# Ledger of designs, part 18: designed miniproteins, single chains

Each design is a single chain, and the fold is of that chain. pLDDT is the mean over its residues in the fold that is shown.

## One batch from the design tools (miniprotein)

Design m597
Fold by ESMFold2-Fast:
Structure m597 (fold): chain A 72 residues (1-72)
Amino acid sequence: AVSPAAKAAELQELLSLLQANEAAFLADPKAVPEVEGALAGFLARFPEARAVLEEKFPKVMEKFDALKAAEA
């Protein structure tokens, strides 16, 4: 089982990555593929964190969802 502390640490790393790359990801998500990969990997392990991500980075989450919908 993943400890709450380990989950919190990984969430902080993800939030830092999103903050650093938000403008680039919104302009061209394929220019920063690490953002899509990090979001997909984190949400696969911790789907409950989605609400926090939508609150802090709503535009990033909208773009991420649009990318995933296009893959269907």
Scores: mean pLDDT 81

Design m598
Fold by ESMFold2-Fast:
Structure m598 (fold): chain A 65 residues (1-65)
Amino acid sequence: SDEEKVALIVETFLSFPEEQQPQLIEELGKHPDKKVAIAALEELLKTETNPELIAKIKEQIEKLK
């Protein structure tokens, strides 16, 4: 399901060091399933506190819409 795909993406993202997270955000912006990618990025925005990562996530969401 899309919900399970989103949960897996979010868990995988959070398992990586913060230094690698900008690259993962960029890769989500290139994801073939835009709906799943947007949902995962929006989920990440709910808990993200790093201003640079928040900005990158918002950029990728706008690019995918």
Scores: mean pLDDT 85

Design m599
Fold by ESMFold2-Fast:
Structure m599 (fold): chain A 67 residues (1-67)
Amino acid sequence: SLEEELKEIAEKNGAKDVEVTIKNKFVTLSGTVPKEKHVEAQLKIYKELTEKYGSEGYSFNIQLTKV
């Protein structure tokens, strides 16, 4: 499913405890990342999501918490 693919992308890029909410093509993705990886994870996740799903009209709000 799309939700599973989005979780996999986030986890591949260092996020843990990933939760995905999809409402009318608006995606909220939350989770935790180590402080030292926060910027890298945010950028890579956002880039991969927008490249794969942006053309389909999806918008992304990435809410990663530093741990």
Scores: mean pLDDT 85

Design m600
Fold by ESMFold2-Fast:
Structure m600 (fold): chain A 78 residues (1-78)
Amino acid sequence: MSEESLKELEKFRKEVKEIIEKNKEEVEKAVEEGRRRAKEAGERYSSESGVVQATEMMRELAEAVGEMMDAVIKKLKE
């Protein structure tokens, strides 16, 4: 079978690894940003009940992840 086909597969594997690594970094960054926003919400709602504080922290985390997903979708559409 063609040597060119084998070289193309090796190049493809390398490119796939880079894409996965780049997406992994983007996902990790979104989670880290969400955790930061959740902590800040916890501090803002520190005088509220633990349930309210936890709910607001979780809301900020979910919102940060949602914003990342929306940004990715927008880039794929355009």
Scores: mean pLDDT 69

Design m601
Fold by ESMFold2-Fast:
Structure m601 (fold): chain A 71 residues (1-71)
Amino acid sequence: MEEIEREAEGALLVARGYIYAKAGDGEGALETAREAAEKGLRDAAIHIAELVKELIPEYAEEAEELIEEVE
């Protein structure tokens, strides 16, 4: 089922982005968010970018740009 596969992929990307963000790796987290956006997983991309804004303020501007791009 295509929908379930997309939801599972989004959840895995969010988990990866969260791990990078918690480790302080803003670049890795935003790269994961961009991968989600490229795959059409908009909600996952926004979720990861919002985590970066909260956990890594130095990347907040780049994260906000990504959110605006995918909205």
Scores: mean pLDDT 80

Design m602
Fold by ESMFold2-Fast:
Structure m602 (fold): chain A 85 residues (1-85)
Amino acid sequence: AAKLAQMQAVLDQLKAHYEAQGYTVLSGSGTAAGTGELTVTNADGKSETIKITVTDSSVTIERTTDNPVAAGNKTSGASASTTRA
């Protein structure tokens, strides 16, 4: 199966979802190997990195939230594996 095509569809869906929620999409990329990443930021300057893994039978989305202005210079996020929502 074309993992890149499924990755692109997931990226497009997530971009539309986050833009509808008032986020700005900073980057979004995927590979034919079935890995991808989407980085978004909200109006408050809070950024989120969404890691996407596509296999022949599943899609996993891991979301990490960063608070750059509130946290200073530290990582303040948790990754959890979940099926696409």
Scores: mean pLDDT 67

Design m603
Fold by ESMFold2-Fast:
Structure m603 (fold): chain A 95 residues (1-95)
Amino acid sequence: MTPEQQAERDALRAELERVALEFILIMNYIYELVKDTKEEDLKRIKELYRRFDEEVSAAIAALDAGDLDTARQHLAEVRKLVEEAYKLYEEIKKK
């Protein structure tokens, strides 16, 4: 791995940790709003967590293997999950 690739790997790892924390924080807010409400919203929350665990695990495995292309792909999916979580939060907050 070149010094440039090592720097990119470290940056991707830090970004994954940041994005993962953001997802967990927003999901905790969503859960507190819906835990005593509609079962449908709870199913959406569970599915977002399932996809999150899958994508984060895959990203970590790719980073550990030095597969930066695969790591970028899974990190992009984690970012999309954060966006989906924010949309869900706004939908529930307006109810």
Scores: mean pLDDT 84

Design m604
Fold by ESMFold2-Fast:
Structure m604 (fold): chain A 82 residues (1-82)
Amino acid sequence: VSEETIRKILELYKQGKSVEEIAKELNISKSTVERIISFAEKVGDLDAYSKKVEEKAKEIAKLRNRPEVTLMDYLLALKELS
């Protein structure tokens, strides 16, 4: 899941789209969408959560001396922020 995908999931959910519609539109699994939304709701701010995940993923990539953010960096960010 890319930073753009996480941002789009939260944006579509704020627009009133269902988990199933978001999963279909972004071509990702329903379980991934549900996990992102559940943790965002726990934080209490969907925009703040999206930014935190993006910033943390970039921080992890930099710590590993990588120029690009990878899926693994996003998964680690989600785990640390959960």
Scores: mean pLDDT 70

Design m605
Fold by ESMFold2-Fast:
Structure m605 (fold): chain A 96 residues (1-96)
Amino acid sequence: MDQVSQRFLQISQQYQQQGDLESSLFYRSLSYLSGGNYQDAINLSQQLIQQFPNSQNVPLMYSILSTAYSKLGNYSLSSQYQQLSDQLQNLQDQTN
């Protein structure tokens, strides 16, 4: 039983009850990823990047896209999104 997916879902629901849509959807995408729902993880992560482009979670959202595409066998997109995740994380670390 995927305890990691269940924990992320619980965290997502807590943020939803608090009105924190960004955090709620972010943890929901992690729940989808760990639960094997790779297409749902992709769709939600892309939506989050579009709606919250300046979020501290954007590098992690690209990492979710990379992992999901790898699991679906799209290694080209997986590599591209991992590079974007690494580059954006490095930029955030330099500005803090």
Scores: mean pLDDT 82

Design m606
Fold by ESMFold2-Fast:
Structure m606 (fold): chain A 91 residues (1-91)
Amino acid sequence: MGDQLIAQGREAAAAGDVDQGYAYLEQAIRVAEKLALEGRTEDALKLSRQLGAVVDELEAAGMPASRVRQLSVRITSVQLIAIGEEIDKEL
């Protein structure tokens, strides 16, 4: 589950360890992407919302804007995949 990776990312942000926080978020995004591709829409969307909050914390801790943008783009991609699976459920 992505909850441990979220907690690790938040701890890294609080410690000012931006590189470690970025690495944890990249791993958590891969988990969210897998959940979205498997049709686990609710789990993927929940994790993507938590990821967005941690990106904001890492940005406040000094994460470079280029990394913030890369994480935000990937989180948006996960949300789009998850929404696509939800639409297919109704159609």
Scores: mean pLDDT 80

Design m607
Fold by ESMFold2-Fast:
Structure m607 (fold): chain A 81 residues (1-81)
Amino acid sequence: MEAERRARREALRAGLVQAAKDGSFDEITAVLREEVDGRHEVWRLTAKDGEISEERRVGTTPEQRAALDAEFDRLEAEVAS
C-alpha cells in the first residue's frame, strides 16, 4: 500500500514536471489525499516553469482529519475550475 501511494505521487510529480518542461502549461496544480494508519495527509503539488513546489498537511486527530478532508475538497474544487 505504501509503495502504491508513493508510486502514484512520484508518477504524478513526474507528469507535472514533464508537462511544465514541454511548455504545455505555464502552471499545473494537483491535489492528493492519502490515509495512512489513522493519519490523513493532503498534498498539493504545483509545477511552474519546470519547478515543483509541495505543500503537505497531516492530521492525526479526528478533528484534524475532518479539517484536512474539507481542505482537500476545497482545493480539488479549485483545481477543477
Scores: mean pLDDT 68

Design m608
Fold by ESMFold2-Fast:
Structure m608 (fold): chain A 86 residues (1-86)
Amino acid sequence: MSNAQLMGQSLRNAVDVDLVTGSRNAVNYGNNMSDDSVDNLLLGITNQIGKDRGQDVADTLRDTFISQRRQQNLQRLRSQQLQLLS
């Protein structure tokens, strides 16, 4: 299965199982893809979820994915800074 397919499944699982964990898993798979590919896949999946589950659900998924991506980048930076200060 491709990273795009794994990211897509993780985004769908975020809606049905655990929004935060599923979104974080999707971010991890997306790290192996180009930013354009990640953004296009997120748009496609959120558009489909908006049709199937409602626009509010799609918006929540998108916002949670973006938040998790930002948090992962901040955690990575903090870990690097702590290693340098030790």
Scores: mean pLDDT 81

Design m609
Fold by ESMFold2-Fast:
Structure m609 (fold): chain A 79 residues (1-79)
Amino acid sequence: MELLIKEAESSVKKALEAKDIEKLVSSVGNIVREAALVHGEEAARRVGEAALKTAKELGASDEVLKKVEEAIKKAIEEA
């Protein structure tokens, strides 16, 4: 699980540096879904929280943060 948190943080940083919001949303969603399927809902929530915190710290807009939050919620619900 610690590796998935680091992967989520790295993916958020790379996507925001590239200004690719679609890649940000899809990457976070995929990593959170993987965490849910392999480690369960609580692990998926922790990975999602790390991704959202990283995006906020890097100055993502409220609109971008909302899209990331929705992707996390959907990934957990679909697992």
Scores: mean pLDDT 82

Design m610
Fold by ESMFold2-Fast:
Structure m610 (fold): chain A 70 residues (1-70)
Amino acid sequence: MEEVKKRAEEAAQQARKAVEELKDDIEAVREMVERLKGMRELAKKDSEGKGIEAEAAYEAAKEKLEEIEK
């Protein structure tokens, strides 16, 4: 449960850093986005409560990613 939240938050922080430092590397950015997306897909497949938590955390991570992109 909390692990899923931390995982998504970690990914968001790493994505933010990667986007900022590797601004010129579109492929790196795509990998981060795809990773977060994959995590969300797994969360949706999980019919247990962890799926809902993962989706919320992923949405928060995506929001931070979008902010850095802007």
Scores: mean pLDDT 64

Design m611
Fold by ESMFold2-Fast:
Structure m611 (fold): chain A 103 residues (1-103)
Amino acid sequence: GVEEELRRILEQLREIAEQLRRVLSGELGDKIVRLVEEAIELIEELSKEKNVTRVTGLALRIIGIIEDLRLLSKKLSGEAKKLVLEAAELMRRALKLALKLVE
């Protein structure tokens, strides 16, 4: 179901965050990993949220993180760039699933 698919995507995002910790270093790496971890927490919160105003605020913050990761990916190459872009796409899918649970 939707909840099971969302949980699977969040597990994949946690695995990508772990891989990014290994392939990235310095301030840029720390920033990217923190953005991925923040998005996971926000998506988890969104999936349980009952207040429409808070849902909107959480969704906008998640969209902001996705766009920040896409912009930051332009500074990266190879495996790190692929992982960041994969994270952004998984976040987009997770956001769509979490919004279905708000009904």
Scores: mean pLDDT 89

Design m612
Fold by ESMFold2-Fast:
Structure m612 (fold): chain A 91 residues (1-91)
Amino acid sequence: SAIEQFLAFLEQGNQLFDEGQYEEALEAYSEAVKALPQELPESLLPKLEQLEVNLRNLADFFRLQGNEELALQARALEAEVYARSKRLRTL
């Protein structure tokens, strides 16, 4: 399923990040976002919030390493995840 593909890519990205494979982690996170279904179940919100945090950390890492292009790509992806997840958040 789309959710299973999302979770698999998210886990792969997290593992790559832990191994210091930051460019590969960004690619895996990008694939996770692409795998997301059009209609997001509310149960997915914690995983989307985890992905937002991980993408922010990845963007900060690239910025500190002087790679502005990859930092901007990670921030753009974080913004996309936030925009999709905000529809699941209730006030």
Scores: mean pLDDT 86

Design m613
Fold by ESMFold2-Fast:
Structure m613 (fold): chain A 123 residues (1-123)
Amino acid sequence: DLEKKLKEAEETVKKFSDLIVAIQALLTETGKIIEEILRKNNASQEVIEQVRKVIERAALEIKLLYDQKDPDMKEDILKVLERMKEEILEILRKANVSQEAIDQVQFVLDRVLKLAREYLEEK
């Protein structure tokens, strides 16, 4: 149940008052949900590893932006997450992953982006 997994991820992230810890936790849970979708839809281990590397790179870029304490950090974090979404979907399309799996991964990534925007806009 994809909606149940997303709700559980949201509840896990809500426990963190620190913004960077919340975003890092969100990316970790996102990676787990996407990996499960891909495995259920018979995606190759190579494709799963490529997706994992994209998420890990996004997490590192976000950590770097946070450490720099830039006033544009929130907008730059959202740009990193949007690029992560596009790179993941492109990997899946090029690997000929099923349209059903791609649609489920896109749904997860769209929800994650919405949740990240909400966390970044809360004062």
Scores: mean pLDDT 84

Design m614
Fold by ESMFold2-Fast:
Structure m614 (fold): chain A 55 residues (1-55)
Amino acid sequence: AAQELLELGREGSAQIAELEEKYNRGEISKQDYLEQLKKLQEEVNAKMIAISKKV
């Protein structure tokens, strides 16, 4: 379903923006920011693959 991919993209963008704001405010280190971004990208990729295989 295309709608699920659009929702996933919207949620991912919001989470990335939140991480950027936390980093800019100095609430997290650059290493933590990069690690969280990588984890988020891996999670999104796994969900996209699952959606693509199921439909």
Scores: mean pLDDT 75

Design m615
Fold by ESMFold2-Fast:
Structure m615 (fold): chain A 92 residues (1-92)
Amino acid sequence: AQAKIDEIRARIAEIDARLAAIDAELAALAAQPITPENIRRQMDLGVEAVALAVEKVLLKKELIYIETKAKEGEEVAKQKVKEWLEEEAAKL
């Protein structure tokens, strides 16, 4: 369990670092003149950011499930995951 938790946390940290780099690059591109190359780069970064955000949600879901299941059992873990996903959906 702990090794899997550590793996998930490491991957979330990698995603957070990449998303921060994407945000910085998008901010720099937004300050530049609008060109076809600039637009394409913003689109490519946007697609990558969405894919990383989805991966992060799935990893956080798995982390909540593993941690809650170990402490409170599987049914509580399923309920906690459902509640967290509903909270995340409400932020969209």
Scores: mean pLDDT 85

Design m616
Fold by ESMFold2-Fast:
Structure m616 (fold): chain A 82 residues (1-82)
Amino acid sequence: SVQDIVASGDQAAIDALIQQGNDHFQQGMRDFQNRDFDSARRHFDQSADIFRPMIPVDPSLRPQYIQSQVNSGITDIVIATS
């Protein structure tokens, strides 16, 4: 679990997890620009799912979690109104 990785103190594993969350967010942004809204929403949701369980241990990740949730919500509105 994310908590197990953070509790391990394995900085390389923690950094890889943060990078994975950031990669999903960036892919969501690219998909959104390309009007692939279903893929964009999936990537924003995956980014949020990575950052959310890290917040209790690393509150500095809260802005990344919020950005992913906001972008997912915006994408849902676009899908619902298209």
Scores: mean pLDDT 87

Design m617
Fold by ESMFold2-Fast:
Structure m617 (fold): chain A 68 residues (1-68)
Amino acid sequence: TEEERLLMAQLVAIDLALKEAKAKGWKVLKVTVEQVGDDRIRATVETDKGTIEVDVGIDDAVAEALAR
């Protein structure tokens, strides 16, 4: 369903942003996720050393989630 697609895309965007923070050794303070237009999801991770933003296409993110 559309709700499942959006949830998968949000989880992929958050996962990518958190993996980047972990790889850098930055402490995660806040995570936000938002839909940008009708086809994209953006995850923003605020850390102790800066902000990480990951922007993914919903279709691409869903394909990525299903391939895992």
Scores: mean pLDDT 83

Design m618
Fold by ESMFold2-Fast:
Structure m618 (fold): chain A 80 residues (1-80)
Amino acid sequence: GLEELKAYIEKKRAELEEYAKDLPKEVQDALLEQFDAYAKEILERFEKGELSLEEAKERIDEGFEIMKEIIDHAKKLLAE
């Protein structure tokens, strides 16, 4: 249900926060804000019955992978 989806989002958010921890605070905040906005849209679609729990989790996983790619790119730029 909704509680399971919220727990899944919190888990993925915590993983992103840990993954981004060595980035400047402003960059971390911007990335987490983007993830939070995306997750909110998925939650709203789930609550409206537009997505199943499985579909909502898949959408969250897609957003998580995109955010990880952005973090990896940012880390590479900062290492140069």
Scores: mean pLDDT 86

Design m619
Fold by ESMFold2-Fast:
Structure m619 (fold): chain A 88 residues (1-88)
Amino acid sequence: SMLEGLRKKLEKARKLFEEGKYEEAIAEYDKILEGLEDLVKATGEDELKKLLAEIYEARGEAYLKLGKYEEAKKDFEKAEELYKEIGA
């Protein structure tokens, strides 16, 4: 059920981004990140770190579309750190 909720939020966020609704896409990514960041911290699982990195990249791209360059940079840096930790 939690994984089903995560998948639905990811699908919704991607559709919002594709529709140019970047602020709404960011709001959906924010909801995902709150739970996923805590789960990654608790488990340290590489697959969850990879998913977390992919979501930071996606939110960063949405920030770029809105001209929020500092927020985008922070998200891309978090994604790069996570990829480095898992050897990607």
Scores: mean pLDDT 86

Design m620
Fold by ESMFold2-Fast:
Structure m620 (fold): chain A 106 residues (1-106)
Amino acid sequence: RPEAVRRARRAFAEALDYLKEGIEKSTNPEAKKLLEEAIQAVEDAIVALSRAMYDGPEALRRAVELGRKAIELVEKAKEVDPSTKDIFDKAIEALREAVRLAEEAL
């Protein structure tokens, strides 16, 4: 399902843009560290999805797990720095959509 995999990758890329904006707007070092870990998880999910034609369903399962990890990290960042709540909420929504699309591609 190359089209479903492309949709999931695009959704993760959108989430990545919100996470990068979150790092720029946050002044809290703990929140920035959590966002850096979330960015790494999303980048790893995009790499996994880019190999889905070779690695099959395992690539999709890995992307789902990494996406869920990223959601948890952003939720923790939101608790640590509530002043950037709006961008963190957008990142969480984008990540949930990316995970949903990756699950649908399974």
Scores: mean pLDDT 86

Design m621
Fold by ESMFold2-Fast:
Structure m621 (fold): chain A 85 residues (1-85)
Amino acid sequence: MSELQKILEEAQKIIDESLKIAEEILNDPNASEEQKQRVLELYRRMQYLMGELYRAVGQSDLDTAKEKLEELRRILEELKRLKEE
């Protein structure tokens, strides 16, 4: 597989995991309003970054695609931290 295809597959896995965690927090009656608001902010950021990643892939811009993948990974890490709180 091309490196761009690997980036897209990794991004999809990050998105799928991020959505699962976001749903768990948003559906948790013990989650604070602050936690839920932060999840929604991270979700919006993720959607924006996905658009940027698809553009980079369409332009065969590996460096930008990698940068956007790293930003998506940071969002997943933030969601995991919110769930542990």
Scores: mean pLDDT 84

Design m622
Fold by ESMFold2-Fast:
Structure m622 (fold): chain A 82 residues (1-82)
Amino acid sequence: MKEEKVKELIDELYDAVKAAKTEGEAFRIAQEYARKLAEETGLSPAVAANAAFKVLTAYRDPSKAEEIVKEARDEAIKALEK
């Protein structure tokens, strides 16, 4: 259940960041999803922030976006298992 929620929230974050019109908007979206990840999945705030801000780097390098999002998702899920 929590693993599925992590995937859902990271995918939602990626879609929201892709739709962002400015880097400042993308940053605010990443902050909001860091909070949601921590609150809804039980990830530590530090792990949630790391995952959200890793997805934010996709805004600066769209050519690596899929790789970045997959890595963020996998790292967050592994943190849930420990």
Scores: mean pLDDT 80

Design m623
Fold by ESMFold2-Fast:
Structure m623 (fold): chain A 68 residues (1-68)
Amino acid sequence: SGTVSLIGPGINKTLRLEDGESVELEVEEGDYYVEASPGYRLLVNGEEVTTPGVVHLKGKVTLTLVKE
């Protein structure tokens, strides 16, 4: 298992996910800091994002953690 962190408007969460596991969140529109544990990639709504980094999010968001 790995971790993903999501920090932004109304949210400060660190989630532990298995390889290929997804979580759905409702988010306020804004810029969010995202981070994944070493050895893992983060997908946001099915698209790979650079971690650590900042992504603009709104509404329903699916985070998926994938082991390298």
Scores: mean pLDDT 85

Design m624
Fold by ESMFold2-Fast:
Structure m624 (fold): chain A 111 residues (1-111)
Amino acid sequence: SRLVEIVDRMIEIAKELKEKIENGELTQEDLDRYAAEISRLLAQVKIWALFNGDEEVLKAINKAEEKFVELVRAARAYLADPSVDRNTVLSKADEFIKALEELKKIVEEKL
């Protein structure tokens, strides 16, 4: 399924972002590129859910979008201030990945 492929790609990017945070390698340029790509992929799933009237997928994507906003906010704070606990950002990355994995499960069950 194209929709499953889109969600898998978001999970892949989110895990790459998490790894860069864990290794202290995340740059503002990297964050902006990852955020732009995830935003594009989230929009594709949301448009699909709206077009198909799928309220369950729409609720799941809205939750993933909320967790993504929290992650980007935490990552930007961390990059701006070295005193910000890296574990806070990693926690937000895990919450976003979990939301995407729940979205994937919902999408797979509808095929």
Scores: mean pLDDT 88

Design m625
Fold by ESMFold2-Fast:
Order: sequence, then structure tokens, then C-alpha cells
Structure m625 (fold): chain A 78 residues (1-78)
Amino acid sequence: SSGRAFRELAEMLRRMKELQEKGAPQEELKEFAEEVRERVLRLKEEDPEVLEKASEIARENAGDVEKTIEELEKLAKE
């Protein structure tokens, strides 16, 4: 469902923020980036509309990751 896909994207972005906040090593950040890439490719095949909407939200928030996460979490609850 679209709600599940939005939740997955929000969780991925929140995990990225947590890793950055704790000062995670570059290798850990790289491993997480590879996981994100795989999940995004899967979502593109299964729910391309969700990725399009998420990209729109990210653009509108000009790289404010927290605002993007909050908007995706709201969509996940619908």
C-alpha cells in the first residue's frame, strides 16, 4: 500500500539523520546508503507514484530532512 511505502521512506530518512547525529563512521554511512539505494529501486518498481510524491516534498522543503520526514509520516497515516 502507498501508506506502507511512505512509512518505509520516512524510516529510511530518519535512520540517515540518526546516523549523522551520532557521527557514524563513513563506512557505516556508505553501507546504509547502499541499503537505501536498493530499497528506492524496489519502490520505483512497486510504487513509482510514492517516489514521485516524496521527491516533490523534498524539493518543496529545500533539503530540510526533518520537515520531509514529518510530511511522509503524515501521508503514511492516511
Scores: mean pLDDT 80

Design m626
Fold by ESMFold2-Fast:
Structure m626 (fold): chain A 109 residues (1-109)
Amino acid sequence: VTATAAPSASGKAGGSAEVDVTVTGLPPGAVAVIAVAVARAADGKGAGVGAGGVVNAGAEATVKVEVTGLGAAGTYTVEVDAVVVYLGPDGRLRAEGATGEPGTLTVTA
């Protein structure tokens, strides 16, 4: 399972931005994907955070995550973690985590 962050739009200082988290390699029986995105300024000042989820995922899912609490204008690194919830062969719910490649978000004044 692999998660990748791709900002859909630039953020505004003190506001929010949408990040698309694409999760690939979902196991058979995947019922939900939950993703968290954290945007951190290069200077360590300010962090935005958001979470989202999708249900009835196929082999791949894109979760739209609204990251809120963005600080000052500048370049932010977006880190993503995802959890895939799936039905195992025993009919029980299981969870598998995925940490993805970081993306970049531009925050404007």
Scores: mean pLDDT 76

Design m627
Fold by ESMFold2-Fast:
Structure m627 (fold): chain A 68 residues (1-68)
Amino acid sequence: GEELEKEILGRAAGLAAKHLAEQQGLTVLDVKVEVLSTERAVATVTTTDGTLTYEFTKEELLNWIKEN
């Protein structure tokens, strides 16, 4: 159902955001995810160098999973 889809999307968004920040050489302290719909999520990553925000579509996250 929609609840499970949002949970999966949220977990994927959090993992992708952490991975992207770490690939930039940043130390990740916290990741907060807001799932806006079954198709879109926003992740806010707190690092030692400041806060980053990533916006993801479901399609972008599915592509990221296939590549990683």
Scores: mean pLDDT 84

Design m628
Fold by ESMFold2-Fast:
Structure m628 (fold): chain A 75 residues (1-75)
Amino acid sequence: MPRVGDKALFLSLDGGAAGGVIAEIKSPDEVVIRVTTASGALAHLKPGDLVTVRVLSYKVVGETTLISGEVVEER
């Protein structure tokens, strides 16, 4: 399970990536990432932005939680 404070790399199913830190866990399948870097379809996100994502799958690789899913909300 992802945890608040974990380093995260989010991969969108629509093509795009956002790196950052897990800021909030709303449910087992919905997390909020505070963005540090973003690319592809998510390149409009700025450092410090919050993106709420639906977790379809996750994998822990070293100190990073790799999350695949969909963007639910951008703030």
Scores: mean pLDDT 82

Design m629
Fold by ESMFold2-Fast:
Structure m629 (fold): chain A 66 residues (1-66)
Amino acid sequence: NEVSEALELRDKILANLDNPQKVAELLPSLVPFLSSASEEVRNAAVEVLKAASPKVPVATLNVLEK
């Protein structure tokens, strides 16, 4: 279930915001959900990216642009 997977990933990243390495490991898994046909899935992914972005080094953000 794509919605369930997106929500689990959201909760896991939000729970680990104080661990930049763990956030960096999980962030690339958000990319497919950002382009999901489901608005609920896209909104969950955007919410996570918005919360995680200030906690993640620039080097990790460059992986998302590749």
Scores: mean pLDDT 71

Design m630
Fold by ESMFold2-Fast:
Structure m630 (fold): chain A 137 residues (1-137)
Amino acid sequence: APAPRVLILVTSPENPEVSEVAERLRALLEARGFEVTVLSLDEPREQLIGQMLGSDALIVILDVSDREGVERALEIMREVRALRPDLPVVVVLLNAPSEEELERVREEARRAGADAVIEVRSDADLERVVDTVEALL
């Protein structure tokens, strides 16, 4: 059988911390037998939505300090969930400037259709993301 496909969407690819988290998640998922694609929000919207719809699960990495990137990513998530309400979506939160802003983005992500929202501060949190994706499949 073909490996399950996970797409990782990155909102702030210019931020090295965001890119490092995406690559670490990729390595952990590939070690567990997943096929992983990492895409930036800078890709054309229609191609991005098409790739997301063709996946078995989504991970969306939100840089909470990037308000514009968060807003665009959540809009795309809403469109994808309207087309595929059964598609598992795990949202990863990075770089929260405050606990209030963290909680606001968490609630917005849940309203956009996230099945799980995980703040990543350590390698143990990355394992929780991978375990959550496996549990939703």
Scores: mean pLDDT 87

